# Designed miniproteins, single chains, continued (3): the designs that were tried, part 63

Each design is a single chain, and the fold is of that chain. pLDDT is the mean over its residues in the fold that is shown.

## One batch from the design tools (miniprotein)

Design m10171
Fold by ESMFold2-Fast:
Structure m10171 (fold): chain A 77 residues (1-77)
Amino acid sequence: LEELRREAARAWEEAERTGSEEARRRALELAGEIAELEARALGATPEQAEEARAAALIEDPEEHQRRLEAIGERILA
């Protein structure tokens, strides 16, 4: 998981530095994978894990944060 986070950080840095759409796409894919794995580690159902993955792909920071908080609350309830 930490390795995926490091890879995602590098992809975001590359996208920011170069404006690469390929790097941005890789960063979003990795963010979704990380969110799914983190949800599953917390005991999420497959449906909740998929919801977390979808939330990670939301580029609106406020909407992204709200969805992740709602999912986390449901998983930990």
Scores: mean pLDDT 71

Design m10172
Fold by ESMFold2-Fast:
Structure m10172 (fold): chain A 90 residues (1-90)
Amino acid sequence: TLESVIKTIEEFIEDIKNNELSLEDILSFLKSLSQFAKENNLEEVAKIANDSAEKIEKLLKENGSEEEIEELRKEVIKDLEEIKELIKKA
């Protein structure tokens, strides 16, 4: 259900804030979320999730600094909050 997806996103945001998730874990989740969004015709959600996933893949490839990783984590949290609001409106 959409409600269970929102709950999962909220829990994932908390895990990111508590620094319990690797970038690889976050990447995996964003790819899964993008696929779910495509299957449910949530085009804006799919775009945001995919764009965030691409940024993580680039940072992983370039062995980014701790500062770059921290900034990206904050950006992903903002993106997930936006995704959550878009799902609530759907």
Scores: mean pLDDT 86

Design m10173
Fold by ESMFold2-Fast:
Structure m10173 (fold): chain A 116 residues (1-116)
Amino acid sequence: MKEELLERIDQLKKKVDEIYKRALEIGKNPKFIEAVKEFYKAAHELLDAARRLVEAGKVETAQRVIDGLAELISEAYRIVEKMEKGEITDDEAYEEFKKLLNRVKELLAEAQRALA
């Protein structure tokens, strides 16, 4: 079961890296680019925290964090896809990424409390 969670973390890391690449290719607004960079950094910190939770045997907390991050990554993919299709502006995408960043920070705080 720990091995399955570690595999999920590695898969999510690849998805975060892909979102980051695609967002930088389509994004033109500097504020959007900065929000994407902050999201990328926070998501990687959360992935590292999830790995540490698995290693510490805190499997239930790790599962919740991984599930929460997977949902946020799916939302980030949808935002980037809408941008690529011209369905939303960089300004609209910026507002949506700010909401995702706040939710990632909340999950990171939960993970950090569990590791203390």
Scores: mean pLDDT 87

Design m10174
Fold by ESMFold2-Fast:
Structure m10174 (fold): chain A 75 residues (1-75)
Amino acid sequence: SKEEEIKKKIEEIKKGADDNIARTQAYWDELIAQAEAEGDKELAEYYRKMREDTLAQIKANAEKYIEEVKKELEK
């Protein structure tokens, strides 16, 4: 059914976003840990900001895409 197709597409978007979030967190967490181990507090803070900004963008993009899917497929 159309409702099942909508649910499946939304689930796929959410899973894709979750996978992207996990990879992004791992990437920045490694850089943060290395900067902290080297005593570079300014670089570690910069990487934390980049991490948060990047994660916020991934989440915002996923939410917008889900909303677009709902609007286009529920018409």
Scores: mean pLDDT 85

Design m10175
Fold by ESMFold2-Fast:
Structure m10175 (fold): chain A 78 residues (1-78)
Amino acid sequence: SKVEAIARELFALSDQPLTEEQIKDILISHGLSEENAEIVAKFILTGTWPKDAPEEVREFALEVDVEHGMLLIQAAVG
């Protein structure tokens, strides 16, 4: 899925501090607009989003964050 593909690309960078620009570039490469990619990237980095963020963008951000977190847990436990 798109969520799994994005989460795997984020995980591939997990040996380095993730930047907003790197996260945005990955999201845009998977078809997000720049505005939506910025909302999702800021959420992944800060756990917050703008008050006017669309519900579908918020749901997508949560799905990516959960999937990425699961990959990090799986790597930690072997």
Scores: mean pLDDT 81

Design m10176
Fold by ESMFold2-Fast:
Structure m10176 (fold): chain A 107 residues (1-107)
Amino acid sequence: DAEIRALQSELAARVAARGGVAGFILGDDADAASVRAMEAAAERLLPQLRPGEPLVGLARNDAAGHPMGAAVLFNAAWEPLGAAGVGGPDRTAEQVVEELLREIREL
């Protein structure tokens, strides 16, 4: 729980630090209320984002406790343009965030 939140915060900070559109992080394990809250936040932030593509990221641990990251890239109409996922054994949270950002930029 705390580890997942730390990884999500790190992902958001890394997106912002790289000059990306720091929108929001989705939790794949989030309940319906959490998803709705994130969608509502997205709707509020969208007019403040650069025209084109908000970046949405997810960071969590897999079933074995290894860090994982997944991200979906959207256009201004919230249509998915691509997706990236990274993680697995022998990866640190920092390495997962770094690899995820690299893969997103290659979409």
Scores: mean pLDDT 50

Design m10177
Fold by ESMFold2-Fast:
Structure m10177 (fold): chain A 75 residues (1-75)
Amino acid sequence: MEERAQRALNEAKEALKEYGLDDEIKKIESLPRKEQLVAAANLAARIAMEEKDPEKARRYLDVATELTRILKEES
């Protein structure tokens, strides 16, 4: 479980970094692990809803879905 959660979180951070959201990544990294997963999932979902490029929107939606699934499995 821990390896999967860390991998998903790292993939989310890489996607956010590609999008230019370095400040948001730093804020997430300052949180406890469970809060990091919640914050990353919420941010990815928000970006997916606001993104006008369908391919980018889908990428962020997939990230949010994976993080949400991990959170439900850890609860």
Scores: mean pLDDT 74

Design m10178
Fold by ESMFold2-Fast:
Parts: structure tokens; sequence; C-alpha cells
Structure m10178 (fold): chain A 58 residues (1-58)
């Protein structure tokens, strides 16, 4: 399910040291995008991973 994909990616992001507030923002933005554009669970996972990678770039 879409919720399970987002929860999995969120846990991975937290394990990589991304702050809780940033992870929450990524999850919310990705969920909003999925709702607006009708994204599949696979596409949601790809979008979340992209946002996580951007957050890791300093």
Amino acid sequence: SLVEVLQREARKALEQGIPNDVVGQIVQETADLARERGLSPEQVGEEARRKIEEALKK
C-alpha cells in the first residue's frame, strides 16, 4: 500500500540521520503529490527516495 511504502522510506531516512521534522515534511509532500497526480506506490517510493537524497546533500 502507499502508506506502507511511505512508512518504509521514512524509517530508512531516519536511520540515515535525517531529522524527524524533515522526514515528516518529505512524507507529507510525497503523499500530497500522490493524491494530486494519482501516483502508484512504486512512483511514490521513487519520489520519496529522490527527496531523501536531496535532504542528504549538504
Scores: mean pLDDT 81

Design m10179
Fold by ESMFold2-Fast:
Structure m10179 (fold): chain A 85 residues (1-85)
Amino acid sequence: MQMSGEARVYRNALLTGIDRIRLLIQQARETGDPSVVQQALEEVERTLEFIDDLLSQSKDPQTRKLLEEYREVIEELGREVRELA
């Protein structure tokens, strides 16, 4: 129960972060504004730091697996952002 609740909270936070990054990528594509690309890159970096911090705090295998999977997703988004720079 505790692990499931923790994983759910972290998943919701990470999904919000992913949605924000994706929205910034879309805005960068539509506007061509370098400042939006920079904001997207900063959100990617902040989200990766957040995941690493959570991984250092959590010992639960389910939570760790979820965090590792989302780290890969964020890293892929970061690559897409860098291609727009």
Scores: mean pLDDT 81

Design m10180
Fold by ESMFold2-Fast:
Structure m10180 (fold): chain A 76 residues (1-76)
Amino acid sequence: MVELDADKLVAHLKALLDKLVEWAKAGKLSKEDALAFVKEAKALVQQLYDQGQISEAQKNELLAAIDKAEEEIRKL
């Protein structure tokens, strides 16, 4: 049950990262602000893992998604 809630959290965070990249590409969010959000997202993922809210596999999946978003933003 706790694991199912974590899966929903992971899905929501991945959707937010997708929107962040979209907003940066559309010029609705500056590259600097988008990179600041990426840094905060990494800190949030670490905190969620440290608090036992997500598994190691879910942490790794989120960090991979964040790294992909960071690369896409850096190319702008």
Scores: mean pLDDT 81

Design m10181
Fold by ESMFold2-Fast:
Structure m10181 (fold): chain A 97 residues (1-97)
Amino acid sequence: SAAAYEEAVIKELAEELGVSPATVREILETVEEAEENKEELSPELAAKAAKIFKILLKKEKEGLAEKYKNAPEEEKKHIEEKEKEIEEKIKELEKKA
């Protein structure tokens, strides 16, 4: 959810994309609304969303790697599964970009 992203993350995304923080938030909100309504994004919006999601997925993978260091064995299994899923999502986004 766009509302769950911290200001620091939004600012970093804005810097990488060369847009305002407000624009990043608007893109994320529009994508979430389209996904809920099963609507197709415009090619331009889809390309911007793909860049945002790749950055977010890479950050999530970094967070999972840090969590893995201190996690119990049962949780480590779930973290490994999530990490593989993230890698596959990044690969698919790169193929479409």
Scores: mean pLDDT 76

Design m10182
Fold by ESMFold2-Fast:
Structure m10182 (fold): chain A 90 residues (1-90)
Amino acid sequence: DEEAELLAEVDRYLTELSKRIKTQLENLKKNNDQIGIDILEALVIIYAHMLGLSKESIEILLTNDNVKVEDLSPEDRENLIRYLREKREK
């Protein structure tokens, strides 16, 4: 089932994305790099808006280390699935 496989891929993608964002934020905070933190947060917001994610999903990505598909709204989930499907087909 391609849809089930794609949902698993979305879950892995969100987990890796949130983990990488948090690792970068932790490193910037450890170095007291406020400019770096502000830039990274702005880039995450821009990217998430490009993916069609809501403000709530953006806040989850910035605050949680292990984001799952279940943490997203149905609309945000559909937008991310569409993005990854398009990327796989091209």
Scores: mean pLDDT 77

Design m10183
Fold by ESMFold2-Fast:
Structure m10183 (fold): chain A 75 residues (1-75)
Amino acid sequence: METVEKLKENAEKFKKIADEYHSKAEELRRQAEQSTPEEAEILKKKADFYERNARVQESAAKNMKELAEKLEELR
């Protein structure tokens, strides 16, 4: 199993997780607008958590992709 291919696969997985977290955050914010004030507070905090994690996953994906490309150049 090539390290470069594994890094590319992991980068793609992190990107998918980030996209899922963004979608989940948007869904939670929409639900919060239609919820009781108590539920809305909890849903907004969950949305913020998913959004922050999405950004972390995006950063990890970018770093892994860049590393894979550099390793591929070294041949």
Scores: mean pLDDT 82

Design m10184
Fold by ESMFold2-Fast:
Structure m10184 (fold): chain A 85 residues (1-85)
Amino acid sequence: DLEKAIELLEKAIEAAKAGNTEKAIEYLQEGALLMIKALEKQKKYDLVEKVKELARKAVEALAAGNTEEAIKYLEEMIKLAEEAK
């Protein structure tokens, strides 16, 4: 469900802003997985690959301490989910 994926990605942003990198990554991975499953069901495979790439970049940014960059990737994922609803 794309709505639940968006909620998890929003929680990832809040965790990232709070400096809770472990929780941010956890919510990000859960949200990305739900988003991928929903997009695959819709046969939007090009968006699936884009979500995987954005999720990878967000995890890398969080691990590197680049919180601002990670939030931008999470916002991009949320925008894709909203447009795919």
Scores: mean pLDDT 88

Design m10185
Fold by ESMFold2-Fast:
Structure m10185 (fold): chain A 91 residues (1-91)
Amino acid sequence: KTIEEFLELYKEYVEALLKMRSLSPEEAAALAAEKGDLPQRVEEAYEKLPEEVREKILEKIEELTKDAKSFEEEAEKILEALEEVLKEEKE
């Protein structure tokens, strides 16, 4: 469950970052206020993960993002990596 909780939080965080780029300043501020505690929650959840799982996540992110040309492309690839890991953990 801790692994699943982290993956869901991190996915939500990355999705929020991508969404903010396309929003108006007013909408982006509202989203930031709603999601203001997400970075802290992601960090806390990450610290609770077993080292083996953290290494696996980092390796998958590294592999998918190494050819990314922009932050937006990198974020999209991170979301794909997290979705794959989340599916594996639910099985």
Scores: mean pLDDT 75

Design m10186
Fold by ESMFold2-Fast:
Structure m10186 (fold): chain A 108 residues (1-108)
Amino acid sequence: MKETLAFFYLGLARYYLKQGKYHEAIVYATMAALVLGKRDEAARIVDELAEKHKDNPEVTEALRRLSEAVRAGDIDGVREAAKRLQEINPEVAKELAQKLIDFVEKAL
């Protein structure tokens, strides 16, 4: 079942969140959302976070690239943008990881 695979990806996202590897948590939460057919909703969460941080151009650029990669189903692009986000602002990366995990949990 898609829900079983999404649950395993959610577990990996939680694992990486605890490790402080927020970029990998974002990747696995995104994979869970994609498996559930919730690609556009996941991208919208990223867009809303970009709007919240619009006064920070580096953060906004990383989030815009991440949202585009999510919409494209480009997991390598998601990982690259998430790594950049964690490099420039680990607190925003953690916030995004948590929001995506919470979204996936509610979608299961």
Scores: mean pLDDT 90

Design m10187
Fold by ESMFold2-Fast:
Structure m10187 (fold): chain A 70 residues (1-70)
Amino acid sequence: GAVAPQEHIDLGVEKALADPAFLEQLKEELKAGEEFSKTEEFEKLPKADQELFEIQLNTGKEILERLEEL
C-alpha cells in the first residue's frame, strides 16, 4: 500500500525545521503532485511507479501534518 515510511517523515520534518525554504517548496510540490495524480499521464505509469509516487506524496502530507502539530 501507499504507506509513508516513518524514517522519511522524521527526516523531512527535521529538514523543514532547519530550512524554511524547504517547507514552502514541499507545499508547492505536494500541490503539483496532487494535480499530477489526477492526470491521464499518471494512469499510464507502471503500477510500481504509481505506488512509489503515492508513497512520496503521502510522506509529504505526513510531514506537513506533523509540522502543524508543532
Scores: mean pLDDT 80

Design m10188
Fold by ESMFold2-Fast:
Structure m10188 (fold): chain A 80 residues (1-80)
Amino acid sequence: MKIDYNEVKATLYRAMAILAEREGNWKDAAIYYLKAGEYYLKSGKKDEAIESFQNAIDAARKAGDTELAERAEKLLKEAS
């Protein structure tokens, strides 16, 4: 069985996003959730990708980063 490195990367970015949220670093959390969602999509994990993009939208809004929120919303629509 070959390791799915896209799933591994997604899991690592999700962990980094959770850490950033705990530190109140909402902009970094949003960026890491976006990366996690993109890698979950590449690994065929659609539900995990959708959850990650939703978390990215929420984090971007808390950061006041409208452009990052719009980017996450576009990726969420494409994943849905």
Scores: mean pLDDT 87

Design m10189
Fold by ESMFold2-Fast:
Structure m10189 (fold): chain A 99 residues (1-99)
Amino acid sequence: MKELEEKIKKYAEIVGIPEEKIEEIKEVAKGGRLEYLYYLAAEILYKLDPKELEKLSKKVEERAEEMAKFSGKENREKLTLELTKELIEKVEEIIKKKK
């Protein structure tokens, strides 16, 4: 978890997410560490490739709704973590290709 958080923070700095936006994301996350990391990762990907973020978000939201119907709401936290990892993997791929 610390490694993921450090990686997300590093990429936020690389793509130039302004401090005002980071504070806005903290407020939206309402003190949730996982939610904060998810929203920050999504903002990083949005700045690099907004179309890729839309595809990923829609796909995962459809899967999350489908799973919630069969296995309960507790799986949302696990799905949020998996999505956060996938978002950062995509960010890393894009940054590596540009360099």
Scores: mean pLDDT 72

Design m10190
Fold by ESMFold2-Fast:
Structure m10190 (fold): chain A 92 residues (1-92)
Amino acid sequence: SELERAGERNLEGVREMALALAEGRISVPEPTAAIEAIIAAAKELLRARKEAERLRREGEERGDQALLEEAERLEREAEARFRERVAAATAA
């Protein structure tokens, strides 16, 4: 429905902002506990994405299907964890 689509758009906006904060592209002078938790979640997502990309590259170079599947699993788990942590941080 429209509410589900609005929720996905809002989550994507939060993700983009959180990633920009985690990467140091933008800053918040006095972050709330909720913003700090979201930044921490984004830093974990960035670490997992870098590891998934490493595994994907190695899997592609070696033709190793198990590494490609591991990379996909890591990416899915990292996205699920990020969504969970954002939901927890915003459920004040």
Scores: mean pLDDT 81

Design m10191
Fold by ESMFold2-Fast:
Structure m10191 (fold): chain A 74 residues (1-74)
Amino acid sequence: MSLQQQIDQLVAQTMDLLAQLSASTDPAERQRLLDQVRQNLGQLRQLATQLPPDERAQVDNLIAVLEATVDELS
């Protein structure tokens, strides 16, 4: 799997987790989903460091949007 494919897959997984989080009313489930999202965001940041500057900036902007969504749902 290429680096870009890994990033794309991880972004898709994170978006799915955020959708589940927004629909969940169970505190224990919400906590598990939040923990998984935060783990995925950490992995995305690590993978982004391996990208050229232009591509890294795009991924960093996407991570910032995802983090803002987490803050709204937390």
Scores: mean pLDDT 84

Design m10192
Fold by ESMFold2-Fast:
Structure m10192 (fold): chain A 65 residues (1-65)
Amino acid sequence: AGDRIVELIRASPSGKLTLSELEKRAGLPPSVLAPAIVGLVLRGEIVIERDKNGEVVLRLSEAAR
């Protein structure tokens, strides 16, 4: 799950995805995505941000680029 999330973010032209876009593209239920996202944040592989509209956005950390 974690590797797939990183690949989906990397494949995005902007290098980031909203949480809803990630759920749609990954095809995984929130019960699987949520712990995988938390694990990636704790490992410093992804960063959680908010865009100009307040949407939750996930991007690769500097170290994971």
Scores: mean pLDDT 75

Design m10193
Fold by ESMFold2-Fast:
Structure m10193 (fold): chain A 81 residues (1-81)
Amino acid sequence: MKDSEETRKKIQEIYRLLANGEIDKAAELIAKMLYEAGVPEEDIPVVVKSIVTYFDNLVGLTPEEKEKLIEKIIEAYKKLR
């Protein structure tokens, strides 16, 4: 069982960044969350698409923002490894 309060704070911060168009900062936070969760690098492309779909349902991302977010999360995650 995870600490739901800490996870919720991170999700709310990502939501605010995406709502304000701060895609780069949102991508860095998502990448850090995935790294801390121990998601294998080989699974990152699939997991990132699922996360981006989740936030798209919350904030309504454009196709360009979704593509940029996916690419920047994958790039940031690889740098953390």
Scores: mean pLDDT 79

Design m10194
Fold by ESMFold2-Fast:
Structure m10194 (fold): chain A 87 residues (1-87)
Amino acid sequence: SMEELQRRAERELKAIIAAAIYEGKVTDEMIDTLARLLGISKEEVRELIEKIKSLTPEEQRAYLKEVLGLTDEEIERGRKLLDEHLY
């Protein structure tokens, strides 16, 4: 149960950050958090964001889903949680 709660929390946090990225609302704190969740450097996260900015909105969604392993429903939930001022 603890492992399941941790995995759900990680997916939810990834979804919130994904929503922030495609809405142009990503913060340095979110970059740090995503780097820790993905096990990569903050600079690699910045490179991912710059790559996303070079794509069309449709391609941005597809890329974020692939890189973060998220569904459209999870990203939409992330957007709602972002709007609720969790970050």
Scores: mean pLDDT 81

Design m10195
Fold by ESMFold2-Fast:
Structure m10195 (fold): chain A 75 residues (1-75)
Amino acid sequence: SALEKARPIIEEMAERYKELRPDAEFDKEKLVEKALEIFGENYDPSKPIEQNARWAFVKAAQELGVYIPAELLGL
């Protein structure tokens, strides 16, 4: 399913965040789970899965108060 394909993409984005911000404290699992929830509720099949996953990740981070570096948004 689209959700199953989104999970590794969202998890990779969370790992990249940790690599870019090693001093930042954040709950990776909570961020991933929130992003998957948002992905499932807002999935647009007319757009690539990566685009849907990235949007959901950014939206989840905003809702959880997690700052996302510009470098991660450029991926």
Scores: mean pLDDT 77

Design m10196
Fold by ESMFold2-Fast:
Structure m10196 (fold): chain A 64 residues (1-64)
Amino acid sequence: GNVEAGERAGAAANAAGGSPEDAAAGSKYTQQGNGELGRKKALEAGGDDPAARAAAEAAYQAAS
């Protein structure tokens, strides 16, 4: 895992309008070395909300 990548992913999710829970999920799984799982978990937390989807995408891209 990479703590710095996780921090960037969480910040990007928040900037994209995601909830704190979306940001936390993205950060956690990115730190574990699985940005794709982080993106999926952020989407699950936000449901079908377009803002949650944008936040998950932003977190994934920031971690890459």
Scores: mean pLDDT 67

Design m10197
Fold by ESMFold2-Fast:
Structure m10197 (fold): chain A 71 residues (1-71)
Amino acid sequence: SKLREEFRKSIEEGDFEKSQELGIQIAEALKDPLAAVLLASVMLAVAKERGDKKGEERAQKVLDKAQERER
């Protein structure tokens, strides 16, 4: 997937903002609710450690949606 390759490249290049955005997009696109919860949780933790309040909000919304799908 192009998204996964761009995500890997952003991590390798140290582009934390881009890796955060792509990670959230990948989590939103995941059909497996458990995988989506796990990835969204990681993105949320990274945003919190960086003090990225906007990233926290975006990751939290994806996490909440994935948890609803998990039921």
Scores: mean pLDDT 75

Design m10198
Fold by ESMFold2-Fast:
Parts: C-alpha cells; structure tokens; sequence
Structure m10198 (fold): chain A 96 residues (1-96)
C-alpha cells in the first residue's frame, strides 16, 4: 500500500511540475512513480486502474511537451527516460 500511495503522490508532483513548465522535474517524478508502480506489481499488489491511467496521461503530456522543447531539454528528458526504463527492466527481472 505505501508504494502505491507514494507513486500517486509522485504522479501529482509530476503533473504540478508540468503545469509550472518544468519538463525535466516532471519526467523525473513520472519515472519514479512508474518504478514504484512496477515494484508494487512485482510484490503481487494490484496497481489501481486510476493510478495507471494517471501515469499514462502524464506520460502523454510529457511527450507533447518534448515536441515543443529546446534541444537541451529534449536531451535531458530522453536521458532520464532511458535511465528509468533500464531501472524498471532490472526491477521486473528481479521480481519475476
């Protein structure tokens, strides 16, 4: 339960960062929320559908923000996503 609640908080923080125009911070919070959701699933906890939907929605907003961002911001966001996805892959492999 604590993992799901922390993931929910991080999604809310990510959305707030997007509203403030901070795409880099939004992406960091979004990746942390996904990692916690993946850990919760790996522990046999069901991630609520509303949380999964919120993570997906914020991811779409980040993608849209990237298309209008400068090259340096795009590079930093891509690096955060790449690193986060590698960490998620390791979590999935260790929890299966």
Amino acid sequence: MKLVEEARRLVEESFRALQEGNLIEATKKWMEAMKLAVEAEGRGEKVPSELSSAITAVGILISEGLQQSDEETQKKVHEIIKEGLEEIKKIREQME
Scores: mean pLDDT 83

Design m10199
Fold by ESMFold2-Fast:
Structure m10199 (fold): chain A 71 residues (1-71)
Amino acid sequence: MKIKKIELEARGEGATPELVANAASAAYVDLMRKVEEAAKKGIKGKIEVEVTLTDPESGGRATAKATAEIE
């Protein structure tokens, strides 16, 4: 089987805990739009999504990543 791996990423930043949470939600929505566009191009298989939040005292960041394997 030819396994082709595709990775998609979206990021957001916030200066307060509330803004970091909002940035995480926005990053997730942006990531899911990218996943939907990739799926329209014939991606099949497992899609794995990871959302990471960092401490707001460090400038607060949200990162959402998706990994898809094409069979």
Scores: mean pLDDT 63

Design m10200
Fold by ESMFold2-Fast:
Structure m10200 (fold): chain A 86 residues (1-86)
Amino acid sequence: MEEAVRRIAELLAEAARADGLEVPPREELEARARGLVELAKEALEAGKLEEAMERVYESLSTNENEEARKLGIEAAEIAVEAAKAL
């Protein structure tokens, strides 16, 4: 889990940079990463993982920044894989 949290946090930092935003502190990014894994786990346990991922893709598709979208999608996919391993 901790390795997945670090990878997600790094992707969130890169997405923020791509979007021209100030990069949050590492602790905040790691907290967001853990939140994503927990949300993925809840969706998986509820049998709604596919619906949750569709909403993530739809939400990210409204962002004009292609690089930020790709990084956000990759972060969500890593969160799903981490949730499946729990």
Scores: mean pLDDT 77

Design m10201
Fold by ESMFold2-Fast:
Structure m10201 (fold): chain A 90 residues (1-90)
Amino acid sequence: SVREKLLEVLDRLEEIAAKIDSPLGKAIQRIVRLAREAVSDPNVTKEQLLEIARLLRDLARSLAQTHPEYAEEFRKVIEELDKIIEEIEK
């Protein structure tokens, strides 16, 4: 499901964020936790899932530019989010 795929992407983002030894890494972990709660809500709408996926993609794109050491890992996250967004928009 779209929800399961988003949760897998969130797990990946949390793993990357844990490697970033800075206040930014902690902020990303907090964003991921909030997104996980939103995605796991039984009342979450298709439109809300789409907005979350787009925001996570924008975050990953920004982080890939500022953290070249994790750029490949963020690129994989972006590819997965693009596929999820495409599936939601159908």
Scores: mean pLDDT 86

Design m10202
Fold by ESMFold2-Fast:
Structure m10202 (fold): chain A 95 residues (1-95)
Amino acid sequence: GKYKAAAEAAVRRLRELLREAEEKLEAGTLTLAEAIGYALAAIGERFETELYCKKGVEAGEISKEEAEELIKEAEELAERTIKVCLEGMRRAEAR
């Protein structure tokens, strides 16, 4: 259904955001502006995952248990992305 697909798509985007942010941090190419952008995008995708999971449960597309698993994965991915971005910001400020 549409809400399950939207929630799964948001989680996939979170995985891509984390991968890109980590790759740029490792390469030393993560700029301050990019770090802020990735962190905000991760927060947004985390919120969208929860919203679509709630709608999916209400529509009978996903179980409450499946929704909780998707939300937990989204929370972990968003937290990891934010930590990468904070490290990128710290390195940019260190001169």
Scores: mean pLDDT 89

Design m10203
Fold by ESMFold2-Fast:
Structure m10203 (fold): chain A 67 residues (1-67)
Amino acid sequence: MSKEELEEEILEALARMSLAVALIYAKNTGDKEAALEEARRAAERLKKLGAKEEVVEEMIRRMEERL
């Protein structure tokens, strides 16, 4: 695996973790709006780190779908 491929896999894993954490937060607090805001901030950070736009968009879509 190249460094480039490894970085992509790590960023995809971080996106999945960000989704999971925000969903757990929403479930425990009932504050769906705050959970979505945290997910959007995580998405912005992931984009700056070089995450694929489609990975970030999928994370946000899945969040909105499940809240």
Scores: mean pLDDT 76

Design m10204
Fold by ESMFold2-Fast:
Structure m10204 (fold): chain A 68 residues (1-68)
Amino acid sequence: MTHEELAERAKEAIAEMAEEAKRTGEAGLQGLRVVGGIAVQELRRHGAPEELVEEVRRFAEEMIEEAK
């Protein structure tokens, strides 16, 4: 799997959890924070470029803000 493919899958998982967070409130928001954190850590562990890690991190933050 390429770093770009990993980032795309991470963003999809984050977006799905954000939709769940809008529906379930605090429980979904906690799940969204966990999924976002895991996605960023996995990208770093696989040696993804910092620009790509930052892109996914910002996407997760935006989704968390939108789900509040």
Scores: mean pLDDT 81

Design m10205
Fold by ESMFold2-Fast:
Structure m10205 (fold): chain A 86 residues (1-86)
Amino acid sequence: MSKREIARRTALAGASVGVLEMHIIISEKIKKPSEAEKKKMLDRLEALRKELRELLDDPRLSDFMKGEARLALEVAEENIERLKKL
């Protein structure tokens, strides 16, 4: 995998975390998610957390993209805890 492909994967993972956070915020304001919907969001966030940790260990990832990946990982972890409290 090229450095560019690693960077694209990191950007897509971060964007996916952002989309899930938006869904959680909308759900909190409009209607609490069902247990099935909550489980699905948790599974997605846990998969993204794992992927972001693996990407952070890749020596081809630039320092800038490592910063972005760390921020996305923090947001994913915060949203996992938010969903667990619902």
Scores: mean pLDDT 83

